# Designs tried in a protein design run: designed miniproteins, single chains, continued (3). Part 41

Each design is a single chain, and the fold is of that chain. pLDDT is the mean over its residues in the fold that is shown.

## One batch from the design tools (miniprotein)

Design m9405
Fold by ESMFold2-Fast:
Structure m9405 (fold): chain A 78 residues (1-78)
Amino acid sequence: MSEEEVEEITRRAIERADALAEELVKALGKKGAAEKLRELRAEMEAALASEDLSPEERRIGERLIEHVDRLVAELEAA
């Protein structure tokens, strides 16, 4: 996987996470959205620990977890 491919995949994953967060807020409110995102974040962290991932795939996952943590913090701060 190229560095450019990693960047593109990461960008798309972040865009999907943002869209998911917006829909969760509409469906569950900020508190419910934050709780659901924390559950998904925990599942992602477990997957990164247990799966035989390439360095590039792991880096994408780590960046996505960081982004989800930021979304949760923003929802909890509001």
Scores: mean pLDDT 81

Design m9406
Fold by ESMFold2-Fast:
Structure m9406 (fold): chain A 89 residues (1-89)
Amino acid sequence: GLEFTTVEDLERLREGLRLSGTRIDELVVLVPESASEEEKERIRRLLEEMLREGLVGRAELFVLSDDPEERERVIKKVREVNERIRRES
C-alpha cells in the first residue's frame, strides 16, 4: 500500500498472512511524521514480531515528512519496492 500504515493495518496484514499461509519477502511501511512516538514504537514491535514469525523476510519503515521533496522521494522508493513484491501478497 502507498497509504500511511497504522497499527491496525499491520495487525490486519499479520492475521491475513497467517490465515492464507502467505509470506512477504519485503514489506515497506509508511508512517506520517506527525504520528506519536508510541504509535511508531507499536509499529516497530509489530514488524519485529512479523519478522520473528517468518511472515516477512525484510521490513523497512519510512517516515513521511512535511517536506514535499522528501515525501516524493520516499513515495517513489515505496512504489518501486511494492512493484517487486506485489506478487507475494
Scores: mean pLDDT 73

Design m9407
Fold by ESMFold2-Fast:
Structure m9407 (fold): chain A 81 residues (1-81)
Amino acid sequence: SKRNEADNLSTQGVDYLMRGHYQDAQNLFGQSARLYKDSGDRSGYLWSESMKKLSEGMLTGDQDMIAEARKLYAESKKLRE
């Protein structure tokens, strides 16, 4: 299913992010976000978008992007009840 594919890509994205492979992590989280959105999983979408922005911010040194990632992550947590 699209949700299972999104979960798999998210898991891979986290692994790449933890290893400092920010470009690959950004790409994986971007794919995961699209699949969560298509499946109607708003919490998964916002979480993946937060991780995508975090990865991009880490890659580019963009502190505003990292701050926006933290905001999206907090929003996703409110929906995971």
Scores: mean pLDDT 86

Design m9408
Fold by ESMFold2-Fast:
Structure m9408 (fold): chain A 81 residues (1-81)
Amino acid sequence: MSIEEAIEAFLASNPDLSEEAKEAAREVMREVYERTGDIELALAAGLRFYHAYVKLGWSVEEAREYALEWAERVIERRRAA
């Protein structure tokens, strides 16, 4: 599965996202994939964005920062192992 197919499948599974939030989620997942080559980690970052935006009611900007900070911590831990 390509990253673009994985992103679009994720977004299709979460239709409650606004168009602005969908675009931000795409950007988050693409950024994580560009840094890592890891589709599973990119999708996990998308899930963190979804949680912050939909479940916690945070803004698109706050949800984006939360997801990227989470992914950065995972990347750092993997590099330390």
Scores: mean pLDDT 84

Design m9409
Fold by ESMFold2-Fast:
Structure m9409 (fold): chain A 79 residues (1-79)
Amino acid sequence: DEEDEELEKRLAPIIEEAIKNKDVETLLELFRESLEGLKARNPSITDEEVEEALEMAERLLRGETTAEELYEEARKKRE
């Protein structure tokens, strides 16, 4: 996947630095770009799903929730 390879090459160093520095805003912006790219390629992904994923990512990055709690919430929604 040509677009994914170029995206990974551009984002990898920025993501690594943001994770090391716990730069929540930069990580959320990169995640939004990735989700918007996925939505452009897959019309079954809605704006609501993108925003929900970003809200969950922000809560996780800010320490307001845990990965286990988010997984349990997602599991209940899929039931």
Scores: mean pLDDT 69

Design m9410
Fold by ESMFold2-Fast:
Structure m9410 (fold): chain A 104 residues (1-104)
Amino acid sequence: SAREQAEREIREEEERLRKAEEYKREADELIEKAIEYLKKGKVEEALEYLKKALEYLEKAEELVDGFVREQLRARKELVEKAIEYLKKGKVEEALEYLKKALKE
């Protein structure tokens, strides 16, 4: 019974880590789409994609702890800073933060 319980806990942790990785990939794709829209001068569309990216990063953060959680938090902060720069009309600064977010 103890062995079966340990094996179940390991499988549940692996499944959570897999889902977090899937949410992180969705967020990365949305950030890349936002960058593409910004290069085309479509700030409002880019903001929509960045808001969706933050939702996926939040879902990923809920499934993990420790170092992986801190990396996801750092990525969220970079995306939030990019949104603040876009609201100020500073597209080049926003692009720099989004590129940094994809490297975290």
Scores: mean pLDDT 87

Design m9411
Fold by ESMFold2-Fast:
Structure m9411 (fold): chain A 70 residues (1-70)
Amino acid sequence: SHMAKLEQLYEEFLKEMEEFERELVRQYLAGKITPEEAEKRYKEFREKWLEKKGLTPEEKEWILKKVKES
């Protein structure tokens, strides 16, 4: 079903975002990146991921809303 596919995409999104965030934290602690640059890279990674999956505007909104509600 469409909902089952959205839930799967959401789980994949969370996993990849968490892994990327851990890498950004490592770079920050090593003095290689500023907090502002980390935020920029995090937002860019999020947008690129959503584009790569070919989500509709409604599907993208659903995922982002669910992330904010968590």
Scores: mean pLDDT 82

Design m9412
Fold by ESMFold2-Fast:
Structure m9412 (fold): chain A 91 residues (1-91)
Amino acid sequence: MVQEELERLGEAIRNGELSEEERRLVEAIREILRIIERYRRGEMTRAELERELGPEITRRLERLLSDPEGVSEAEEEELAQGLLELARRRA
């Protein structure tokens, strides 16, 4: 589901056929990825991450980053779905 939406978005980018809504979604995704990377580099506190992404997504992301081998496929899918929904709300 999430993978299929990302593949469709990637195809639209390659074809140069992004709508205004799709462009906003891509920009929102890039912003979220920059936030996550800043947190991974230790340039952002957990409280700042929670303010940007919300408490549920922050908790799931922290779990994945702390124990990537201990996270189930279902937990990864829940995180991916949450991130995509956040991107849609920001777009």
Scores: mean pLDDT 76

Design m9413
Fold by ESMFold2-Fast:
Structure m9413 (fold): chain A 66 residues (1-66)
Amino acid sequence: SELEELSKLSLDEQEKKLKELAAEFHRTASMDQQLRVDAALVRAGEENTKESLLEAFKEILEIKRS
């Protein structure tokens, strides 16, 4: 799975990919979706752990499906 592949990356690589995913999604996202993504990024940044970054990836992917 995509999340399993992301879990193998370093913290810095996860952070980079999370920001890339958010930036890509911003191009097609509604204002409501963008606010939810921004909130997820803030939470992940405050915790600064691999687990919090993976949770942010999961949340963004779920927002993309809504």
Scores: mean pLDDT 79

Design m9414
Fold by ESMFold2-Fast:
Structure m9414 (fold): chain A 76 residues (1-76)
Amino acid sequence: MEEEFKKKLEELLKDRKSFLNGPLTEEELEAIKKVLRELGVEVNEENIAKALSILVPGAEGENLEEIKERIKKYVL
């Protein structure tokens, strides 16, 4: 799952940022949601956070907390 998810996300973001760097863009968030739906995974803050950790190995905790806060705002 993780390797397949990372590859699909990289393909979707090929003409954009290949990885998350700084604030999450709306396009990046929609790409993540799309891949989760295609994989049959529920679109929620936990799964999006896991996806981001897979996409950016060694992702900074600060970035994950900021992204979780943004996800809560848009998922609720």
Scores: mean pLDDT 56

Design m9415
Fold by ESMFold2-Fast:
Structure m9415 (fold): chain A 68 residues (1-68)
Amino acid sequence: SKELEELAEEVAEKAPKTAELLYTLAYTVKTQKVSEQQIQEGLRAAAEKAKEMGEDEAAEKLKELAAK
């Protein structure tokens, strides 16, 4: 998704690990037909990993996006 790539670029300077997770998710969405539910699950998983890596602000942004 272009939106996932744009978000990754936006957070890359402060949260490079979260940006890498978002690029990976965007690539999966482009190369595989995934449901909206699977995208939301991917965003939640990325948010949990981001939090584990200490990128808490970026993790919260991903949680908010997944809740839509």
Scores: mean pLDDT 78

Design m9416
Fold by ESMFold2-Fast:
Structure m9416 (fold): chain A 88 residues (1-88)
Amino acid sequence: SLVEKLEKKNEETKERAKKLLKESKDPGVIKLAKDAIKDTERSLELLKKAQDEKDPKKQVQLLMLAQMFHVSAESNVLVAERRMKKNE
């Protein structure tokens, strides 16, 4: 399902963010990684709400919000990964 695919993507983004926290001493990278973890957790909460939602219109809105938080998390991880390469 679309929900299961987005759950897996959030888990992968969260693991990348956790790796950044383990490998980096840069406060900027650490902040971006922590923000990414929070956004993945918000996305996962919205996915659970969408599964329980009986109104199709409300379900679509919850799924869109979950996708937005996942995109935010992925963006933060990408920025953090770029900063780590420069700080090498």
Scores: mean pLDDT 88

Design m9417
Fold by ESMFold2-Fast:
Structure m9417 (fold): chain A 73 residues (1-73)
Amino acid sequence: GTAKLDLGFPVAAGDAVTLLDPAGNVIATGTVAADGSVEFDDTSAAGRTPISSYTATVTGADGSTRSATVDIP
């Protein structure tokens, strides 16, 4: 399934998003939607991990990278 998550910084539609646990393991990936929210490809990966906070890393088409801490309920 998918979930929408608003990030606290500007993103462009089509930017790649990687969701990391506190150890730096990739637990979900997604793409920024046209409205600026991010949809994750597999929300069950986040729901399986007993962690209250994750790091979302966004990579733009120009190779620039931005990160934010997010909570997945």
Scores: mean pLDDT 66

Design m9418
Fold by ESMFold2-Fast:
Formats: sequence, C-alpha cells, structure tokens
Structure m9418 (fold): chain A 80 residues (1-80)
Amino acid sequence: DELEELKKKLIEAVKKKDWQEFSLLLRKIIELLKKKGYSKEEIKKKLDEIYAEVKPHASEEDQKILESAIEQAKEMIEEE
C-alpha cells in the first residue's frame, strides 16, 4: 500500500528531524488521497490520523513542529 509506505517514510523523517523531507512526503500523501477521490474534509481527517500515528515518534519540542506542518497542510487544502 503506497499510503502505508509514505507513512513509514514520514516516521523516519521525524526521527531524523528532516522537516524538508517530511513536508515533501505530506504533499505526496495529499496528492495520493486526491487521486483516490477523497474530499477535502476526508483528507483533513486522514491528516489527523497520520498526526496521531506519527506523534509518538517525535520529541515534545518536535511535536510542535509536526502540529504546525499538519495545520499548514490543512490550510493549503482549504485554499486550493
């Protein structure tokens, strides 16, 4: 599953503190979900699910960066 592989790469990016790679992978996930026919609201819900799965792998300080990146991604989806 392409989504599961991308989520695995997100976790590795968080562990490596590679926020540039993290942002690129988030964009790829959003594009994949759009191609699968998910609505804006469904994609935002999927981003919340991804945040919950990735958050335990981040330090408390890095969790703030992660939260900010997810919120920015949601805003970009709304603006289109």
Scores: mean pLDDT 83

Design m9419
Fold by ESMFold2-Fast:
Structure m9419 (fold): chain A 63 residues (1-63)
Amino acid sequence: TADRRNAERFAAELERLVASAKTPEEKARARQSVEDAAATLRALGMSEEEVEYVRARALEALA
């Protein structure tokens, strides 16, 4: 769907962003940024399924 394509694009952008986090403090800030982004996407009307997809992919990149 168009929503899944948009979610994939946001997930890739967040993955790129969190890849720069190296220290525990940086990773904690990156996790907060992912959660803030997820809340924003939800507020803008993205479905819960697609928001969770974006969140899960970005957080997996931190692990």
Scores: mean pLDDT 83

Design m9420
Fold by ESMFold2-Fast:
Structure m9420 (fold): chain A 107 residues (1-107)
Amino acid sequence: MDALRERIARAANEFVRLAREAGATDDEIAEALATLAELVRAGAEPEEAAERVVELMESKAPLTEEQRERLYEAALELARGIAEQYRARGTTEPLPVAAGAPPALQP
């Protein structure tokens, strides 16, 4: 997970940098990142999540075509990383029980 976490951090940092260059506030960037993570966690495809987030940002301030494209690429990379992290969490730690107790007589 270390390399995946580094990839996510790099993608998030790039997205934040591009969003600031486009004139987004820190609050707007935080909202966009939270929205992206929620959409991916809810089962949206990374491409759908990235598109939704770029549209959200455009609704607050107009973006140039270049800014939109770069933000979409960064959001897509971040969304893919987040989706892979959620997937890896489930496959890396196969828990037969949700409550943290082994499946035996209930202690």
Scores: mean pLDDT 75

Design m9421
Fold by ESMFold2-Fast:
Structure m9421 (fold): chain A 105 residues (1-105)
Amino acid sequence: SMQEELDRLIELLRGISEVLTAAQKRLLAEKAPKADRRRLVLEEASITTHLILFEVKKKYDLPLSEKEVERFFETVRRTIDTLRALGLDDAAAQIEALVARYQQR
């Protein structure tokens, strides 16, 4: 059902958000350049926007389009690429594992 699909997307997004929070704390602790920290904050903002969208759709029984799901996974791919570019390979691998679990029904 659409509600079950939204629940799975919301669970995936919450998992991704937790990984990104830990990655931001690591960059801060390592005194990473402000530009690198800014890049990661912008990716977290994009992920959070999708979480709000899916929670609103679930609450108000609004239709979920294939294009909205595609845009979300485009954002996830960009986030993984950003983490790898910043040397946060463990965080990137954690998000890839979360996506793989979501895609395995």
Scores: mean pLDDT 89

Design m9422
Fold by ESMFold2-Fast:
Structure m9422 (fold): chain A 93 residues (1-93)
Amino acid sequence: SIEDFLKRLEELFDEVMKAYDEGKIDEARKLIEQAAADAFLLMHILGAPVSEINEVAELFLKAAEAIENGDKETARKYLQEAIDKVKEILEKV
């Protein structure tokens, strides 16, 4: 369900931050990329506007880039914004 998916995205945030804190940068990035792919598929299936799907893509990409650059605070900010935007989009479809 959409509710189960959104709950899983909130769990993912904590998993990404934990992986980063443990120095598992590749794992943290892969978790973000997997969440982005799943969110993208669901938004497309539900007929979300391409412009909003692209906005979510940019937020997840910025979070993944920040993880690779060692910027935890920026990664945290963009990952939260991506999750919040997915939630907003899915609640309106």
Scores: mean pLDDT 85

Design m9423
Fold by ESMFold2-Fast:
Structure m9423 (fold): chain A 59 residues (1-59)
Amino acid sequence: GKEIFDELLKRAKATDNALSVEQYVAALKKATPEQQEEVLEELDIPEEVKEEIREELEK
């Protein structure tokens, strides 16, 4: 299911995108690579922050 996406997007919206890179990475580590990219495209955060999240997910 889309459970990880719905929860992460809901948390981001509830905190006005105040989540840290580490918090996004922790939530996305349980998702598939395809799902990770889909969520990152939907997040209303700067592209620089999205790139940092992608780099951390590759570690």
Scores: mean pLDDT 71

Design m9424
Fold by ESMFold2-Fast:
Structure m9424 (fold): chain A 69 residues (1-69)
Amino acid sequence: SDEALRRALELMQQGHEAKKQGNYKEAAELYKEARELVESLPESPLARVLGEGAEEGEKEAEELAKKQE
């Protein structure tokens, strides 16, 4: 669905912005939401790339958030 792919892209962009601002917990939540959304979609090259990017962003943001505790 084009709408869901657009939403996943928006969530990825919001996650990147939160990460740039040092809001790592928020970034991790945004990347997780993007990943879950993409995982609900039929397989496509774009969905796979977005899912991989969201998973990597989530892992990095979670690690950075832990270091701020």
Scores: mean pLDDT 84

Design m9425
Fold by ESMFold2-Fast:
Structure m9425 (fold): chain A 56 residues (1-56)
Amino acid sequence: ASPAVLALQQQLAALGYDVAVDGVPGPATRLAVAQYMIDQRLSTATKAALLALLTP
């Protein structure tokens, strides 16, 4: 499991998103990240950084 993905999942779960804290970027984690990007209106750079954690 990736420590960066674990940290991201912990932050999303703390914010109330439906995500498993297992360090694996599964479908629930990807959906939570997408919803987080929308809710927070993140910059292009921040979105790119988050997506890089979810893809090889």
Scores: mean pLDDT 75

Design m9426
Fold by ESMFold2-Fast:
Structure m9426 (fold): chain A 91 residues (1-91)
Amino acid sequence: VEEVKKILEKHGLLGAPIVGAIYITEGKRLLEKSTDPEVIAEGKKLIEIGNKLLDVVNKYQDELDQIVRERDVSKANELEKKVTKKAIEEL
């Protein structure tokens, strides 16, 4: 939960899908290439964090669709900040 909050605070809800995909991809890579228990544990944590990020994004998909369709960049930015804050508070 702490790592998911940090990622949302740094990258926002619009950035979360890309970050989540990177975490899952890197976690899977660590699991495939390592026999070290510590590296395997880290890979599993990255996958868990990435999946939690994607779950949060899916929960707010309608709001994200609205942000993407907004032609006013200032309004889109304010909506994204508002939805990201709400997502963090609901974690």
Scores: mean pLDDT 81

Design m9427
Fold by ESMFold2-Fast:
Structure m9427 (fold): chain A 75 residues (1-75)
Amino acid sequence: SALDRKMAEMRALLAQTRASTDVSEAAALVNRISALTKEILADPEASKEQRREAVLLEAEATMQFLLLRLQERDA
């Protein structure tokens, strides 16, 4: 389904965010994850479990981005 594809894309984008060493790249990845989270939360077919997972994936991606920004400040 379209929802399953969006969930799979979010998981792939989180993996890319974790592997990224470039702040601009990580920012773009987090922005895409945030957009997908909004789409999933707006989808009436999304289960409570899928909505919860989307929010947790966005929170983790945001945390990874913030940690990368702190590392960039020390470069």
Scores: mean pLDDT 87

Design m9428
Fold by ESMFold2-Fast:
Structure m9428 (fold): chain A 82 residues (1-82)
Amino acid sequence: MSPVEQRLRVLQSGIRTLQRDIDDAIRNNDRDRLQQIRTEVMTMVDVSDHLGRSHPQYRSRFQSIRDRGQQIYDRISQSLSS
């Protein structure tokens, strides 16, 4: 497996794990955990954007991760503002 494909799989797995953790954190009103997850998601969005630009063959797949990460970020931000 190429290094870029390994990074893609790690990011996909990470986004799935964070989505589960967010559901638990929102349900428990765990603001500290939500802030931590939001920081982690921002890092994944930035990495996915960078890798998508650097690897055109995988651009659509990294863009999908970036867009999913942004949706998670927006959901957390909404929960923290309420």
Scores: mean pLDDT 84

Design m9429
Fold by ESMFold2-Fast:
Structure m9429 (fold): chain A 71 residues (1-71)
Amino acid sequence: MDSEEAQKLFQEAQDYAEKGLYYALQGKNDEAIYYLQKAIELAQQSAEADPSLRDLAQQLVEFSQRLIEKI
């Protein structure tokens, strides 16, 4: 169902954001940016599939964008 698929997309976005943060902490900026960009993409897709996730997805997007700006 659309809502369950959207929730899985958001969970994947969270997983990629955690990987991005992990690589950023290790000083692996190229890998960090790659995973954070994937997190942004999946978070936006989850919000499009289920608008109830919009606020959570936007928070994850903003977090990921700010982290990219600092590395």
Scores: mean pLDDT 86

Design m9430
Fold by ESMFold2-Fast:
Structure m9430 (fold): chain A 98 residues (1-98)
Amino acid sequence: SMRDEFLQRVREISLDESLSDAEKIDRYSELLIELGADPELVERARRVMLRYLETGEAPSEEELEVLLELLAEVLRRLLGLSDEELEEIRKKALEAAK
């Protein structure tokens, strides 16, 4: 399934010790676009993550919402999670970021 392919490829990228954190972000971004995520949303999220790696500055509330929107698209489209499950994940992520 598309879900199983996505999870396997994410695992392969995550465990690749030859890739830097920035290179892993680039590979995840390419994978998400390949699997049908919005390229504009992926590029916005990629910029936020790369700046965080380079500067150590926490994402702003607006930037965190971009990351959460991409996460919701991925979880809905690729993992088939319900709106209720997505809202619970979003609440937990926002609570953890405080």
Scores: mean pLDDT 78

Design m9431
Fold by ESMFold2-Fast:
Structure m9431 (fold): chain A 123 residues (1-123)
Amino acid sequence: APKKVLVVDDDIVALVEISEILEAAGYDVRASTSFEDALAYLRKRAADIDVVLVDARGPGMTGEELIREVKAINPNIVVVALTGGSQEEADRLLEAGADAVVRKPAPAEELVAAVNAALAAHA
């Protein structure tokens, strides 16, 4: 069965673009504009998700907080974080438990390669 990715980004344009890229790469994609809604889904359906792809910025919760909560729910979920910020932000995302960090702007090929590599390293 295809691997399932939960994509979390409060920017609907970015969310649609990322979802289309991952679906074209052979992933089953679920999209969420809310960190809180994503966590609520994972608490109910953690076994259904192989990868969480998260933007480091979101309203109401930091990317680091979301990553820690995802890993607390299921440490077997691979987390790939997207950041437009500093190296210090990237380091904090890795310390929070992200398996990979991708810096924006990210071409489609780089994003897909990062998700593939993170999954392969976790298998």
Scores: mean pLDDT 84

Design m9432
Fold by ESMFold2-Fast:
Structure m9432 (fold): chain A 61 residues (1-61)
Amino acid sequence: MTEEEKVAEVFRRVGPSPETARAIVEKFGKDILKATREELMAVPGVDKETADRILEAAEEV
């Protein structure tokens, strides 16, 4: 499984809006798998709950 496929799986599980998903990808790319909650929350549209769900999904892939 490539890092790109892992990122896609994280987004599939979390279900962010297309705009939020694009903002995350533009800022982190594949490094989303190593991003902290604070870094994720710096993205417009990412609240604490969304950041926590991304982190949980990233650990599962």
Scores: mean pLDDT 78

Design m9433
Fold by ESMFold2-Fast:
Structure m9433 (fold): chain A 96 residues (1-96)
Amino acid sequence: SEEDKKIIGETLVEMLRRIAEVLREAGLEEEAAKEEEFAKKLEEAIKEKDFEKFFKLYEEWQDYYHEVVPTLPEEVAQKIAQIMKEGGEEAAKKLA
């Protein structure tokens, strides 16, 4: 549903902002800025109810994420994995 898409989208935006914070704390300022850029664009797509634009941006973020994760320190990658796990659990609870 539209409501379910909004919940999933808002959860993803929150996850990206948490990822940006972890990256910033690790001194990875360029990577943090890129995550914030994606979060802002995804949030704008949700506000516009343009889920086609949202999913296109999500795919672009996934491609970027898969390229950048192998370049990160292991401890940073582990923190990001935990954020993604927590975000998935939060979305599941809100959809129940």
Scores: mean pLDDT 84

Design m9434
Fold by ESMFold2-Fast:
Structure m9434 (fold): chain A 64 residues (1-64)
Amino acid sequence: MGSSAEAARAGAELILAGAAPGTATARQVAKRSNVSVGQGAAALGEAARLVAEGGTAEDAERTG
């Protein structure tokens, strides 16, 4: 499986590109990062928090 850092980066990239947080976006994160849908959802939630605080995809990758 892929790493949580890769999943967090993918989630942040999708949110910055205008994707809404949700199950469809979590599945896309899971597929891109080769992690479970549950792990993708967790990473997406953390990435959404970081982006809301002014973070970048690189910041999400570093903290994942």
Scores: mean pLDDT 75

Design m9435
Fold by ESMFold2-Fast:
Structure m9435 (fold): chain A 87 residues (1-87)
Amino acid sequence: MVLEGKSTVEAVKEAEKQKKPVRLTASDGTVVEYDENKITVTAPDGSKITYDKKNNTLTIETPDRKLIVSKNQVVVEKDGKVTVKKL
């Protein structure tokens, strides 16, 4: 399954439009949770993608790294090292 950031943003818009918490579970065990404040996608391997509407940030977490994308910067955390790139 290919997951694109744009698809996550579209899911955020739907959650905001409905103003209701929604939880969806895919056949492969992937869980998608919609909330007024965020959308979270959790894969069976523990990888997690979270979109925070209040801060307009997209966080991608895998067991060995974390990537945070915001309007003005990208933060990459890997092996205890943090790298920030401003846009």
Scores: mean pLDDT 68

Design m9436
Fold by ESMFold2-Fast:
Structure m9436 (fold): chain A 119 residues (1-119)
Amino acid sequence: MVDELMEVMARIRALLAEDAATDDLAERARLKREIADLQGELYRLLVELHERLKRGEITPAELEEALIRAARRHGVLTDEQARLLAEAIVRGAEVGHALATAAVVGMSAEELREALAAE
């Protein structure tokens, strides 16, 4: 699940870079549709992780460690960004989704921490 989360985030980041690089309207439309589908999958994974936390199937500490290890394998997030994502998921799936999206578009760990503190 956490590996799938990192894979989805990496794919969204790659497609956003392709969208920024293209001036073809049809390609841009296709990329935006694929990004929207992946954002739905991202949210679904975050909901499942939050529900597993609520059921006691995983602890916050286990989620944090798992996300840090997955982030290192996939190269999508820094250790600090992965910790902040774990904290966001513990607060809720919507908070987790907002933080994951901000991290994908290039917000630093400092910017993400400030945003999370405002929630």
Scores: mean pLDDT 88

Design m9437
Fold by ESMFold2-Fast:
Structure m9437 (fold): chain A 104 residues (1-104)
Amino acid sequence: DAPGTLTVTLTTFPADAHASDIAADPEAAQVFVTASEDASEEDIRRAAELAKEALAAAPPGVGVVVEHNGVRIAAWYGASEAARERALELLEEATRKLIEKLKE
């Protein structure tokens, strides 16, 4: 854990999954959200909106990174439409969990 930061990582694959198996899965998706502990809920929400737009516009298999006022979101999804939908679902869940960590 990096001092002064909060992180949420959500994936469609198990933590011990082999990298080649992840790369071969067209339905794989991952979202990583990091924020300074001093980040506001509004900054996290805005970063999530930017990441959602970037994911919707990105080609399958390409990662996106957005940064806004100390909030960083990195996300990617596999070659299927289902993977894109999963990445968007993981983004919403990761954003919610990060905001809850700021309150706790």
Scores: mean pLDDT 75

Design m9438
Fold by ESMFold2-Fast:
Structure m9438 (fold): chain A 70 residues (1-70)
Amino acid sequence: KELEEKVEKLKKEAEEEFKEMKETSDMPLEDILRYLEGRVAAELKTEYGLSEEEAERLAKEIVEEIEKKA
């Protein structure tokens, strides 16, 4: 439950960062999404102690959700 609440916060932070990068960056959309996926995975691993595999899977799900809203 605690993890779910923090993941929701992390998702909102990633959505905000995605919007900023999309408006201000010359990076292709694919590169922005890949960057966010790696950053979210790193935070999940360091902040919540998820395994690399779990963090990467969850980060991918979060980024896919952000992409759907774009």
Scores: mean pLDDT 77

Design m9439
Fold by ESMFold2-Fast:
Structure m9439 (fold): chain A 77 residues (1-77)
Amino acid sequence: NPISSLSNKELLASLATPGPIFLILQNGTEDELNAIAEKLASNPELYSKVKGNILLYGGSKGKALLDRVEELRRQQE
């Protein structure tokens, strides 16, 4: 899974711009989206930096990704 192999810096770069966000969320597999959600749930600083862009440019799939991140964060308590 190429997404699970991305560093936090590479993931931040990909999720910091509208085009890459749209392409990843629109064309990403469930496994790829789950890998992104797990990385964001485990890194609150990365999550805070990308959350706004995912909300603005990710559409319904972006909201679903953020909902997964929040659920994973709840399960880690």
Scores: mean pLDDT 73

